# Designed miniproteins, single chains, part 41

Each design is a single chain, and the fold is of that chain. pLDDT is the mean over its residues in the fold that is shown.

## One batch from the design tools (miniprotein)

Design m1405
Fold by ESMFold2-Fast:
Structure m1405 (fold): chain A 96 residues (1-96)
Amino acid sequence: SEEKEKLKKIREVLYKLAEEKGLTRNQFDFNVLLINAGVTEFVKLSDKEISLEELVERALKIAKEMGYDLKPEDIERYLRYLAPTGRLDELLKVLG
């Protein structure tokens, strides 16, 4: 489905951003899980905390470099409401 491919692209973009900032995927996913849980509005990247809005902006720049046409709203929804650590694979099965 188009939604499944969009979620995969968002995940690839966000992991590329995390890698460029020296984070493992698990470390990044843990930070995003705290946003999903409503614990914080900030992600810790390279010993700095950045806002969700700034994270979305940085992700969109990487998406453009990768040739992906992603909307800010889709990336924000992923970060706020989807379970990134292993749980994304279960969600992708449900959407497929």
Scores: mean pLDDT 74

Design m1406
Fold by ESMFold2-Fast:
Structure m1406 (fold): chain A 72 residues (1-72)
Amino acid sequence: SMDAQLNLIESEAARLIVAGASREEVIEKMKKLAEEYGLPMTDEEIEELVDRLEKAVAQGRAASAEVRAARA
């Protein structure tokens, strides 16, 4: 299904972002996966998704730091 394929692309992109991959590497990987799955994603849609995932990762790291600080 399209939702399952999109979720897989998002999961792989998030994994790369967490691992410290460059924005260019993440975008290239998402483009390749979208092409392989036949998903009609524009360059703008891919960039917006990467922006959202980068923000989500940053927010997750910030939330984890707050929890650690509260326990200290």
Scores: mean pLDDT 76

Design m1407
Fold by ESMFold2-Fast:
Structure m1407 (fold): chain A 72 residues (1-72)
Amino acid sequence: MEKEIEEGRKRYEEEREYLRESLTPESLAVIEAIINGEKVTFVDSENNTLSAGGKTLEEWAAALEAEVAKLK
């Protein structure tokens, strides 16, 4: 179990440099909050709530980047 978590973090660190270059600083900060186990929710222009549960990190990165683009 812990070894699998460590492997996941190692893979994240390998991709982290790529994420820093491809994502906005705001999107990256939110993704790091999700990885640290913080609950993150957003409300879009249609009043749809986005939550951190059940999605892959990449799927969340795409959704959050679109939402952050609306916020400046």
Scores: mean pLDDT 56

Design m1408
Fold by ESMFold2-Fast:
Structure m1408 (fold): chain A 65 residues (1-65)
Amino acid sequence: DYYKKLIEGYRAGLQELKSNPTTTKETLDLMAKSLRRTIKEFRDKGVPQELIEEVEALLKEVEAL
């Protein structure tokens, strides 16, 4: 499904950013903005709560870095 694939893309991207020593605060901020936008879009489109919670967990992980 499109939404599951999108979430897995974000998950893989976050792991790449965490493993990259050149990752800047600006890069993390851009990812956080993208995740917040995705959460809003998912809510607006009535995406299942379980998938929204997965994106919210990724956002919390980015914000904790």
Scores: mean pLDDT 82

Design m1409
Fold by ESMFold2-Fast:
Structure m1409 (fold): chain A 74 residues (1-74)
Amino acid sequence: SAAELEAILAEATARALALAREARAQGLSVDEINRLLVEELTAFARERGLSEEETERVVKAALTQTMDALAAEE
């Protein structure tokens, strides 16, 4: 359902933001963080049993929100 996808997106975004902050603290570049997040978010969505289309939507939305939040913290 849409509500289930919204909940998964919120969890994915929170998880991605925590990982992005840790990676930045370790000295990873923005490009390296971006690649890491795409891999982790794709794995997360697939483990949740999302369809290919739902996975693409969640990864794109969570990645965008996370990278925007990370940029705003600089």
Scores: mean pLDDT 84

Design m1410
Fold by ESMFold2-Fast:
Structure m1410 (fold): chain A 85 residues (1-85)
Amino acid sequence: MSDEELIRALEEALELLKAGDYEKAIAILQELAAKVSNPRLRRRLLGIIDGLASGDPVIKKLVIKELEEMIKTIREKGIEGLANS
């Protein structure tokens, strides 16, 4: 998976979340988590999926913000920018 392919999938999921289509967004994120080779990125995606599935509107807002920040980081620094080092 390329950085561009990853960004495209994340942006599509984010657009669906903003439209209120959580079920489709979760499906895209689940497929993406299965395809990523980076275990840290995979864990972050699984955490976002869990947060969206919680039904808590506060948690949903936080995970949407995290997804937006992930997209920005990948665009600026690549997948490696998601690591804290």
Scores: mean pLDDT 79

Design m1411
Fold by ESMFold2-Fast:
Structure m1411 (fold): chain A 59 residues (1-59)
Amino acid sequence: SLEEVREEAARALALGFSRETVVKRWVAMILQATGEGLSPKRQAELRALATEYIDALEA
């Protein structure tokens, strides 16, 4: 679920993983869970959403 992805992202950041690694993991988990095509546009959209979440979490 999206909630599980967010929880794992927060945990990874707390463990000291880089922001780039967390974003890549977040995108991969959603695409794997949904079975969606790996279009560059969709990947960019998901990366933007992951970045927004991380920014909000660190604010």
Scores: mean pLDDT 76

Design m1412
Fold by ESMFold2-Fast:
Structure m1412 (fold): chain A 61 residues (1-61)
Amino acid sequence: MSEEQIESAIQLALSIKESNPSLSDETIIALIEDYLRKFEGASEEEVKEVSERIREALAKA
């Protein structure tokens, strides 16, 4: 995945958390992982990298 695609996934996760503060970080990560696998054609390695970066971003929000 490009850095732009990773940044977009992080921004999407942050937007979901802001709109749905009752959702757990794990639920948000799972939704983004499913999106990446089904619609972006991301590999398992790419999904893992993006998920870790999303986890870090959500923890800081």
Scores: mean pLDDT 81

Design m1413
Fold by ESMFold2-Fast:
Structure m1413 (fold): chain A 83 residues (1-83)
Amino acid sequence: SAEEYYLKGLEYEKQGKLLEALQAYKRALDLDPNYEKAFNNLVNLLKKYKAYELLKQFLEEYIKKFPNSKLKDKAEELLKELE
């Protein structure tokens, strides 16, 4: 489930496994594009590590992949802040 991948992402963050955490959160969003906790944690993780190019790429891909998502407007607003 989306929740199971989200929880796995949290465990990877606790272990300092950045790439595995990002992949787990992305998988949660693939299962539920509206899963705001996974979206927020992914964004916050990338901001914490100042990975702004990866954040921009994630937001662009999210908007393209999930055009009908409830989080689309939030993703577009975050993307504008990076311009």
Scores: mean pLDDT 89

Design m1414
Fold by ESMFold2-Fast:
Structure m1414 (fold): chain A 90 residues (1-90)
Amino acid sequence: STKEYHEKLLKELEEIIKSSEAKVKELLSAPNPDLEAAALYQEAAELMRELLEEISTNVPNGLTPEEAEKKIEEAKRLIEEGERIKKEKE
């Protein structure tokens, strides 16, 4: 059902937000802060927070599952890029 889909999606978004924000804190608190990687993780968290707001308003015609998936894919790409930048500096 759409309700079960939204509940599962909300949980996934909350997990991505928490993980990304924790990663930003780690990157900025390091002895040599990785500002570039931190910015990408922060952008991913912000995109997921925007999506969370759109879904949580429970507007039936506001956002399609396909649009939600595209935004999640974009956040995951930002996280991958941030991780790549971090590894290149190690």
Scores: mean pLDDT 79

Design m1415
Fold by ESMFold2-Fast:
Structure m1415 (fold): chain A 70 residues (1-70)
Amino acid sequence: SPLKEEALERAKRLAERLALMRAEELGLEVLSIEVKEVGDNKVVAEAVTDRGVLIVTLDLKTLKVEIEFR
């Protein structure tokens, strides 16, 4: 569905922006960022920083946002 594809593209952009905003708030230097679809209902942004990896997960089924730093 074109509407589903558009929603996924918006979710990917949101996940990337959330990762970048969180990195800035924490004073982290972002070295690389990757945004991918995981299964049918999740979008994950992984930002590799100078001090660890910041992971933003958007669940499109539950509308839950999770942010983890490793």
Scores: mean pLDDT 85

Design m1416
Fold by ESMFold2-Fast:
Structure m1416 (fold): chain A 88 residues (1-88)
Amino acid sequence: HMETRTEEFDSIEEAVKYVRERMEKEGLELVEAVDPASGRRIFLGRGPDGRLWLAIVEYDEEKGKAIVTEVRAEAGADLEFPEVPLPA
């Protein structure tokens, strides 16, 4: 019921565009935040059927790539979905 995946992009802007387009295509209600300590961008999407989609975008300086980590949970898998602290 949960799926975790990672993808690499040449820039943070490309990675952010990819995440937004995917969540919009799936019809998810989207919340965006930035972690001020790390600069990571956090995306939380929720579907009308209770589906949850978390995406974290960060830049890996060693690889020279923006890394997207996505976690998807179907309706009823909420108990196994990782909790993401939102910035104050």
Scores: mean pLDDT 72

Design m1417
Fold by ESMFold2-Fast:
Structure m1417 (fold): chain A 56 residues (1-56)
Amino acid sequence: TGDETIFRIGLREAEELARQGRYDDAIATLEATAAAVPQYREELEARIAEIRRKKE
């Protein structure tokens, strides 16, 4: 579905930002994605928590 596509694009963008060390931008991307596709919020919040731990 379109929602699944938004979810996948958001994850990929956040992964790229995290690889660049841009953790705040990666978290913001995942938060915006969760707002757009709230049915994926739980999975996106788990990923946000992982990035927050890397940020220290």
Scores: mean pLDDT 84

Design m1418
Fold by ESMFold2-Fast:
Structure m1418 (fold): chain A 70 residues (1-70)
Amino acid sequence: MDALGQAAAAYLEAMTDPERLEKLSEEAVKEGIKVTAPTPDAEKRARAALYYLRKYAGLDVKSLTVPPPA
């Protein structure tokens, strides 16, 4: 599995476990990952996604703005 596939698999597993998703969101904040999203839930998921992408894919992205739906 490539780095992106590993990040995707870990993220999907975290999404099925609310406790893991919450812990990952907290770890992302501690690492300085900043996310702006329309809802707190979307911010948690986006922070977890960036955390996994940085950990497994080596992305240097620390901030993300999630557009509102539509």
Scores: mean pLDDT 70

Design m1419
Fold by ESMFold2-Fast:
Structure m1419 (fold): chain A 70 residues (1-70)
Amino acid sequence: DRAAEAAALERIRETIRADASLTPAQKAAGLALVDLAAAGASGDEVSAAYRSLTDAQRRAVAAAVARAAA
């Protein structure tokens, strides 16, 4: 269900926005990945965007996603 997927992506966005440990640039990178997924981008496109991030940005995004999924 697209609505359920949209709700899950919005929870990830809220988790990223609320995370005081993330810099504005790390939040922007994480939100851009969520927006790409929400726009219906393929898993390959999302994966490529994730791999283009710095190691610090990747760690921050992975931590925020894991926290939102818990």
Scores: mean pLDDT 73

Design m1420
Fold by ESMFold2-Fast:
Structure m1420 (fold): chain A 101 residues (1-101)
Amino acid sequence: AEARVEAVRAEADALVAAATDALARAMGGDVAEAEAATAELRALQARAGALLARLEAEAGDEAAREALAIARAAHDEIQARLDTATAFVEAGRAATAALEA
C-alpha cells in the first residue's frame, strides 16, 4: 500500500518537475523554442492524464484514494503550466505581428 503511494508520488513529482523545466524553457526562449516546449508540456499533460485514468479505474481502498489525489494534483499543476505556456506563445506571436504591421 505505502510502496504503491510512494511509486505514484515519485511518478507525479517527476512529471511536475519535467513540466516546470518545460515551462521555464517556453518562457526563456523565442516563439519557436516556446512552441517546442509547449508540445513537451502537452505530452506531459497526456501522461499525467493517463496516470489519473489508470488510478480512477482501480478498486477504491485508502491507498488507491491517496494515489488518485496525488495524480489529480499533478495533472492540475501540469495543465496550469501548459495553459501558461500556451498564453505566452500566443502573446509572443501577437507582439511579433504588431511589430511587423
Scores: mean pLDDT 83

Design m1421
Fold by ESMFold2-Fast:
Structure m1421 (fold): chain A 102 residues (1-102)
Amino acid sequence: MSAQEIQDELIAHGEAIIESASHLSDEEREILLSFVRMYASITKLAIENGKAYPEKIEQLKEALDLLLNGSIENKKIDREKLAKLYEEAGMLKTAEAIRKLM
C-alpha cells in the first residue's frame, strides 16, 4: 500500500466515525475533520520517511479510533493502548511521547 493510499484510507475512516456521531454540531465536525486530515498527512509523511510501517494501517486506524472516540465521548484515552498501536506501526518516538506526555 502506498503512503497516499494510507492517507486516503485514514481520512475515509475518520470521516465515517465523525459522520456516525449524530450529536455533533457542524463546528465540532469541522474541528474533528481538520484533525483527521492533519493526522493522515503526518502519517503519510512518517511513511515516506521510513518512520511508520504502511502494512500496519490497521494499528494506525485503531489509534485514530481511540483519539476520535475519546474526543467525541469525552472519555479518557487508554494511553498505553494508544502508545502500543503507534509502537507496532513503527512510530517509536510518537509512542514514547504519548507515554511521557499523556
Scores: mean pLDDT 85

Design m1422
Fold by ESMFold2-Fast:
Structure m1422 (fold): chain A 97 residues (1-97)
Amino acid sequence: TQNLLKRASSLVAEHELSVIKSLFEQAYNIVKNQDTLAKNLEVTPTTLTNHLNYLKNTLLAANSKEEFLQLVASIKDRKSLLVLEHILLYMEAIAKQ
């Protein structure tokens, strides 16, 4: 969504790419261990894992902050976007620590 990209852009503006990737990995590990998230998104645990792997492989392939934002903007699948919203929420929370 436009709101998701705006939030990602704000986070990316404040941090170096290596920090952004570290925040993503930390948030990814929190989200993948949330057994209730698959139920809340109305998907199987396997389907949630597939969305998480897709997001990880896609976003961590970025070689610049600009490319990271372009990759975020390229995600069109509704379920992947919902999973990414959860990841971004934790990235924002961890960045405040």
Scores: mean pLDDT 83

Design m1423
Fold by ESMFold2-Fast:
Structure m1423 (fold): chain A 117 residues (1-117)
Amino acid sequence: MAIEKAKKALEEARKLLDEAYKRGLVTPQAYEDFRRALENLEKAIESGADKELVYEAATDAARAFSVNNHGDAMTAVAEAIQRADKVTPEEALYYVAEGIKKALEALLKNPPQPIPR
């Protein structure tokens, strides 16, 4: 059940990331960083929630948001990572996937101001 929820959240996060990129809300570099974080999360799910891969996926997500997005979206990811240390690996995967999804939803609802070129 937790793995199925994680897979659903991951697919929803991918759609939200593609929408954010299409709307110009993330840079090409940010898009690549987020895609890599989601790919690592998918590998963790496919491994049957290997603890090391869950940790790597969580840290990649945190790095992507730390560099490319500050504010409400980063808070959602940080909360997901904090929960990962205190739950089963399967639940940790769900919390990380849901955190990324919620962070991208927040980005789409409250677009950042355009950065002057």
Scores: mean pLDDT 70

Design m1424
Fold by ESMFold2-Fast:
Structure m1424 (fold): chain A 97 residues (1-97)
Amino acid sequence: MAELEAEIERLEEQYKRASPEEQVEILRRLLALLQELYIEAVKAGDLQKAIEYLERQIAVLEEMKELVKDDPKEVAALDKLIASVQAELARLKQQLA
């Protein structure tokens, strides 16, 4: 798990210096790593970390949406993913309330 967080930190640093084309690929890799961390947090029963990883996934998806805003099909696909992640986030937050 520490290795996955270290890779995320490295990718976030690369993102700051990346071209727009590279930024989209970095965000896709970040999303995949955050999804993996979310699954591991759920398996461990760590709901606070699961919520953190879902919130970070939403941030990545919103950034991707901004980069692809001129592509209506890609925006629509990202909106569906964001809505799905937001629904899961709301479910877990209710579970901790």
Scores: mean pLDDT 85

Design m1425
Fold by ESMFold2-Fast:
Structure m1425 (fold): chain A 58 residues (1-58)
Amino acid sequence: SRDDRIQAIKEELNAQNKELSKKEKELIGKDPKMAEKVKMLKGFLQIAANAEIFLLEK
């Protein structure tokens, strides 16, 4: 159903954010510029997930 798909998107986003947050933490001392890019990627994934949810709600 629509609600099941929305829930799946939220769960996938949460899992991706956990993995990327781990990578960002590892990069902060080693490559700060790459850590910043990972932070931007997390933002883009949130926007994409929000857009998909919006389309499913319509």
Scores: mean pLDDT 85

Design m1426
Fold by ESMFold2-Fast:
Structure m1426 (fold): chain A 68 residues (1-68)
Amino acid sequence: SQQALCEAVQKLSNDDLQALLKEDDETFLIALAFATKLQLDNAHRNRIIEAKKNAKGNVAEFRRLVCA
């Protein structure tokens, strides 16, 4: 669910997310799935990539957009 994704992302460290946000979209999705231990469906993947694009490397903005 979107709530489970939001909660899992909020538990990730700022340093880890800052490093991951610099990666390409595929690497980011693989790393995020591993770190959150979530099985990401297509809706989750689309949400994450949109949030990554709009956050422009800002960790706080990425967390906000994933939870919106």
Scores: mean pLDDT 84

Design m1427
Fold by ESMFold2-Fast:
Structure m1427 (fold): chain A 70 residues (1-70)
Amino acid sequence: SEAEFNAFLRGYEQANKVTFDAAAQDALFAYYEKVGGDLDLLKERLEALLPHRNGNTITAADVKTVLGDL
């Protein structure tokens, strides 16, 4: 659900000391829906995304770098 996605994303931000901009959050939610709400697949993609961040804010461009090949 959207509530489960939002709770997961907020917890991820706190644990990893990063923030997602609005466009990145939208792109990640679209991926979450495509995988049928599979948070384990979302976690795997976020783990791959972390090395590509420019500072502490994860952008839609960072998300596209990891998810754009799907």
Scores: mean pLDDT 78

Design m1428
Fold by ESMFold2-Fast:
Structure m1428 (fold): chain A 75 residues (1-75)
Amino acid sequence: SRNEKIIELAKKLQEAVLAGDLAAAEEYLKQMEKEGAPKELIDAARAMIEAARAGDIAALVEAGQRLQEVVKKLE
């Protein structure tokens, strides 16, 4: 389903961010937007990328938790 694809992309985005591959994370974010992911999920994913770019570990953890919470609601 479309939700299953969005969940897969969100997971890949989180893994890319944690690996420091922000280019891959940005590409997964674009695919999530194209698939019509909810604004809440897009906002959380973008917050993770920006926190990682800034080296803000506390903000990264918080955004990652928000992303996981939205993903659970899509299941």
Scores: mean pLDDT 86

Design m1429
Fold by ESMFold2-Fast:
Structure m1429 (fold): chain A 80 residues (1-80)
Amino acid sequence: SLLERFEEEFGRLVDALRDPSTSAEELEEVWRRFREVVEEVLRDPPEVPGMSPEEFREFVRALAAGLEREVARRLEELRA
């Protein structure tokens, strides 16, 4: 399901961000994959218990924005 793919790609990104051995190339790859799933979710949001589709879109946008800042920060450190 789309929700399962979102959870899987989110998990991969979090693992990459927590692993000090993750290269810039690897981080960019997992970030790209996560962004692809985010775009699918925002286009056609899956049903989530206790959330409207618009509430879930807002949640996903906020989450993606926060992760984008963290990825940018880590990439800056890796390239310094």
Scores: mean pLDDT 86

Design m1430
Fold by ESMFold2-Fast:
Structure m1430 (fold): chain A 82 residues (1-82)
Amino acid sequence: MEEYVLLPDLSPEEQKKVREALKKIANEMSDEEDKLFIEALNKGTKEQIEKLFQKVADLVREGKSTEEIKEEFIKMVKEIVK
């Protein structure tokens, strides 16, 4: 059974692409960045986490590189943790 949050504004295909992008970003993240992301998931509100994933979806839709998506993702993660 699925334990992940669904983004209602995304199609099933876009949801898949977002998860694949997040997996690629996770592989390129440092241990410190991974820790920040976990802290954001634990401290962030549902709305903040949904906005984070929505931003990733928007960047994927725009055809941004994994590096560009990672930069914006980490920036938003730091905002949530702060």
Scores: mean pLDDT 74

Design m1431
Fold by ESMFold2-Fast:
Structure m1431 (fold): chain A 74 residues (1-74)
Amino acid sequence: MEIPQEVWDSLSPLEQAVYELRQKYGNDYAKIAEELRKMGFEATEELVRKIALEIEIRVGVYQLEQAVKKVLGE
């Protein structure tokens, strides 16, 4: 999934790490959690899955707002 600059800049270091690792490992949340723990984060597969979904929601909301503004001519 492509991430807008404004969304990326709003992410915490943990959320940014989840996004980058997901680009490398896809939906292997267990592997992403393992790599995050090696980096010093206390992360479980469930936490990684939750963060990944929250990022997708933030991107989707941002894209929807931009699409609405484009259509309405704001």
Scores: mean pLDDT 80

Design m1432
Fold by ESMFold2-Fast:
Structure m1432 (fold): chain A 95 residues (1-95)
Amino acid sequence: SVEEALSEARRELDAFIERMEKQLKKIVDDLKAKGYSEEEIKITLEAFLGLGIIQLVTFRDGWRKRYPEVPEEELDRLYDEAFARLESIVEKALK
């Protein structure tokens, strides 16, 4: 059903964001331990955010092809929330 497909998409997105947050923390901690500057860390996090966005776009496109019965507007809303969550975790890591 559409509801089951959306529930599965949300579960996969939540798992993806959790993995990204853990990887981000590891990257920040590692770069700080190695004595990289705040500016170098920011550049690295911007690249990380960019790659995460590309992955989310790829996942969304895959979901649209796999589950054409799911309205694009509902799927896009879930992914817009995921984009905002990813951006938020990167911003918090810079504090």
Scores: mean pLDDT 85

Design m1433
Fold by ESMFold2-Fast:
Structure m1433 (fold): chain A 97 residues (1-97)
Amino acid sequence: EEVEKYKKEALENLDRAYELGIEVAPEFADQLKELYERAKKAMEEDFKEAIGEVGALKGTLRNAALYAGDKERADEISRLADEAIENFKKAYELEQK
């Protein structure tokens, strides 16, 4: 149950970061969707790839928000993506027990 909770929180944080990115920078929607789908797939397949893909999505979402002139949303996206990574790491560590 605790592993499931952290995985759910990680996905919810990733989903929120993605939604904010699309809202602020809809012109990048197709690119952001591809990165988001890659991150979600990696979270099911491989821990190291998941961390890398979430990091790539975070960087692209943040840059898209900054390009749109929305620094507050860029900072919120970074926070949510970092929380997603931490929750995913916590879930992974608990599964190793």
Scores: mean pLDDT 82

Design m1434
Fold by ESMFold2-Fast:
Structure m1434 (fold): chain A 86 residues (1-86)
Amino acid sequence: MEKELKRKLISQIIGTVLRMIGLEEQRLLEAKRAGAPEEVIQELEKRRDEVNQRAVDLIKRADKAESIEELEEVLKEAEELVDALE
């Protein structure tokens, strides 16, 4: 029971993190297609890199989580970050 729940939560965390990365990549791609100034592109690339680093940190925390409650906290943080990017 606990192992299956942990696997489901990890899967949801990964899915949420991938959505978060996708939103920032899409934003950067749209700016590049629109011919945004190089300064704007550089700011969006920094934001993408920061989001990618946060994604890596969330995945590492999920991998090190010793309890279901810790995984639920990681998932909640990931979902809050996605909501902030939409």
Scores: mean pLDDT 82

Design m1435
Fold by ESMFold2-Fast:
Structure m1435 (fold): chain A 78 residues (1-78)
Amino acid sequence: DKIKEEIRKIIEDTLLKHGYSEEVAKVEADSIVQFFDNLGLRKPSDIAKYLEKMIPLAKSPEVQTILKDIAEKLKSLE
């Protein structure tokens, strides 16, 4: 539970840093955490690895940077 909340906060804080509104960042962070929970991914390193695989599939350089930033921060938790 504490790790799940730390992951959520990292995603939210990263989105805020990249110019998302507080409302959007919170909704998106909750959605992303729920998505990974539905996949059975609960370890920060496993989530980071999944995000890294998504980087080449991202449609914009800004989204690629966000995914990389989140993945790097999640790896630092383990």
Scores: mean pLDDT 83

Design m1436
Fold by ESMFold2-Fast:
Structure m1436 (fold): chain A 87 residues (1-87)
Amino acid sequence: MSAEEKLEELVEEFKKRLEEVKEEAIRNNWSLDEAEKRIKEVVEETGKRLRELIEEYKVSEELANKAEKKILGAYLEVMDELTALHK
């Protein structure tokens, strides 16, 4: 598996985890603060795994930045959706 494929897999796993947190937050009627706390934990874990993959596979700065941008985009999207639900 290429470094690029590993990064794409990490991004897709991150998106899936965010969707699971969102679904659980809605189902259990979590506050926005509680949902945000869980999402930040997922973001931190994903960031650590991203750094490990960069080191292990000698990922280029360009590919690393592309993955980080996708991760940030997914985070912002889920936070926007959760904020809209708590209006």
Scores: mean pLDDT 82

Design m1437
Fold by ESMFold2-Fast:
Structure m1437 (fold): chain A 71 residues (1-71)
Amino acid sequence: AVPAGVRLEAVGIVVAARRDQGLLVTGAEVEYAERVLGDDDLLAARGLTAADLDNPAEVGARVAIALAALR
């Protein structure tokens, strides 16, 4: 799983990216992002490796892309 400090920063990046796109950010989308960031299997399914987990910008960007694909 993503370290707690990196996970908090990555969630912040996802929220900021969605707001910059003029998208409504819901509590469910934040919970989904936190769930993905806390689960190694879900991170692997999104193409994230152990080397990516120390970079909140890379993790946040990939989670933001995954959330955009749900619309």
Scores: mean pLDDT 63

Design m1438
Fold by ESMFold2-Fast:
Structure m1438 (fold): chain A 121 residues (1-121)
Amino acid sequence: SGRDEVERLLAEARALVEAGLDKEELRERMRNSETIEDATVYAMAYALLLGSELAARRAAALGGLARINNAPIEDVKKALELILKAAEEAAGIEDPEKRREIVEKAFDEALDIVMSSSLNK
């Protein structure tokens, strides 16, 4: 199921964090990834280092939809960057509801990028 896939990817992302990769290295590896799955896992690990499990789960959902829709990897990376920038912005905000709103808004924008790419086939 999609939920089981998200939990598997979260476990892989947590392993990267536990291995001691820093934020800069994870972001660079995401940008240089040759597969949607690799880009997704590195983005999730980056979000976890920011303390945002919500952003990590949203990155996983985006990556799964991108794979199903065979979206171009460069559009997927652009969409993942929106989620990560939102997670960075949210980390500086005290209000938990505003933090959630920022991440969810970025996820909606990220979905539009991935869905638009699949309609151009």
Scores: mean pLDDT 86

Design m1439
Fold by ESMFold2-Fast:
Structure m1439 (fold): chain A 75 residues (1-75)
Amino acid sequence: SHAKRLEDAAVRSVLAGEATPEQAAALKEPLDALREAEERGDKQAAIEALRTVRELGAGSPIVVAEAERAIAELE
């Protein structure tokens, strides 16, 4: 799922020194929204959640790249 890929990207961003644990934790709400949207098959809600992840994760190239890839796959 896209939610799992972005959860993994958030962990990798902390390990790479691109984000603090607190910054990664801030992604929890939009990632939960992404997972719920995927479970419903709600493509628009999934894209909106991914845009929020990209915005909040803007300091991490790892998170931004993964969010952009996921958005492209859904569009």
Scores: mean pLDDT 87

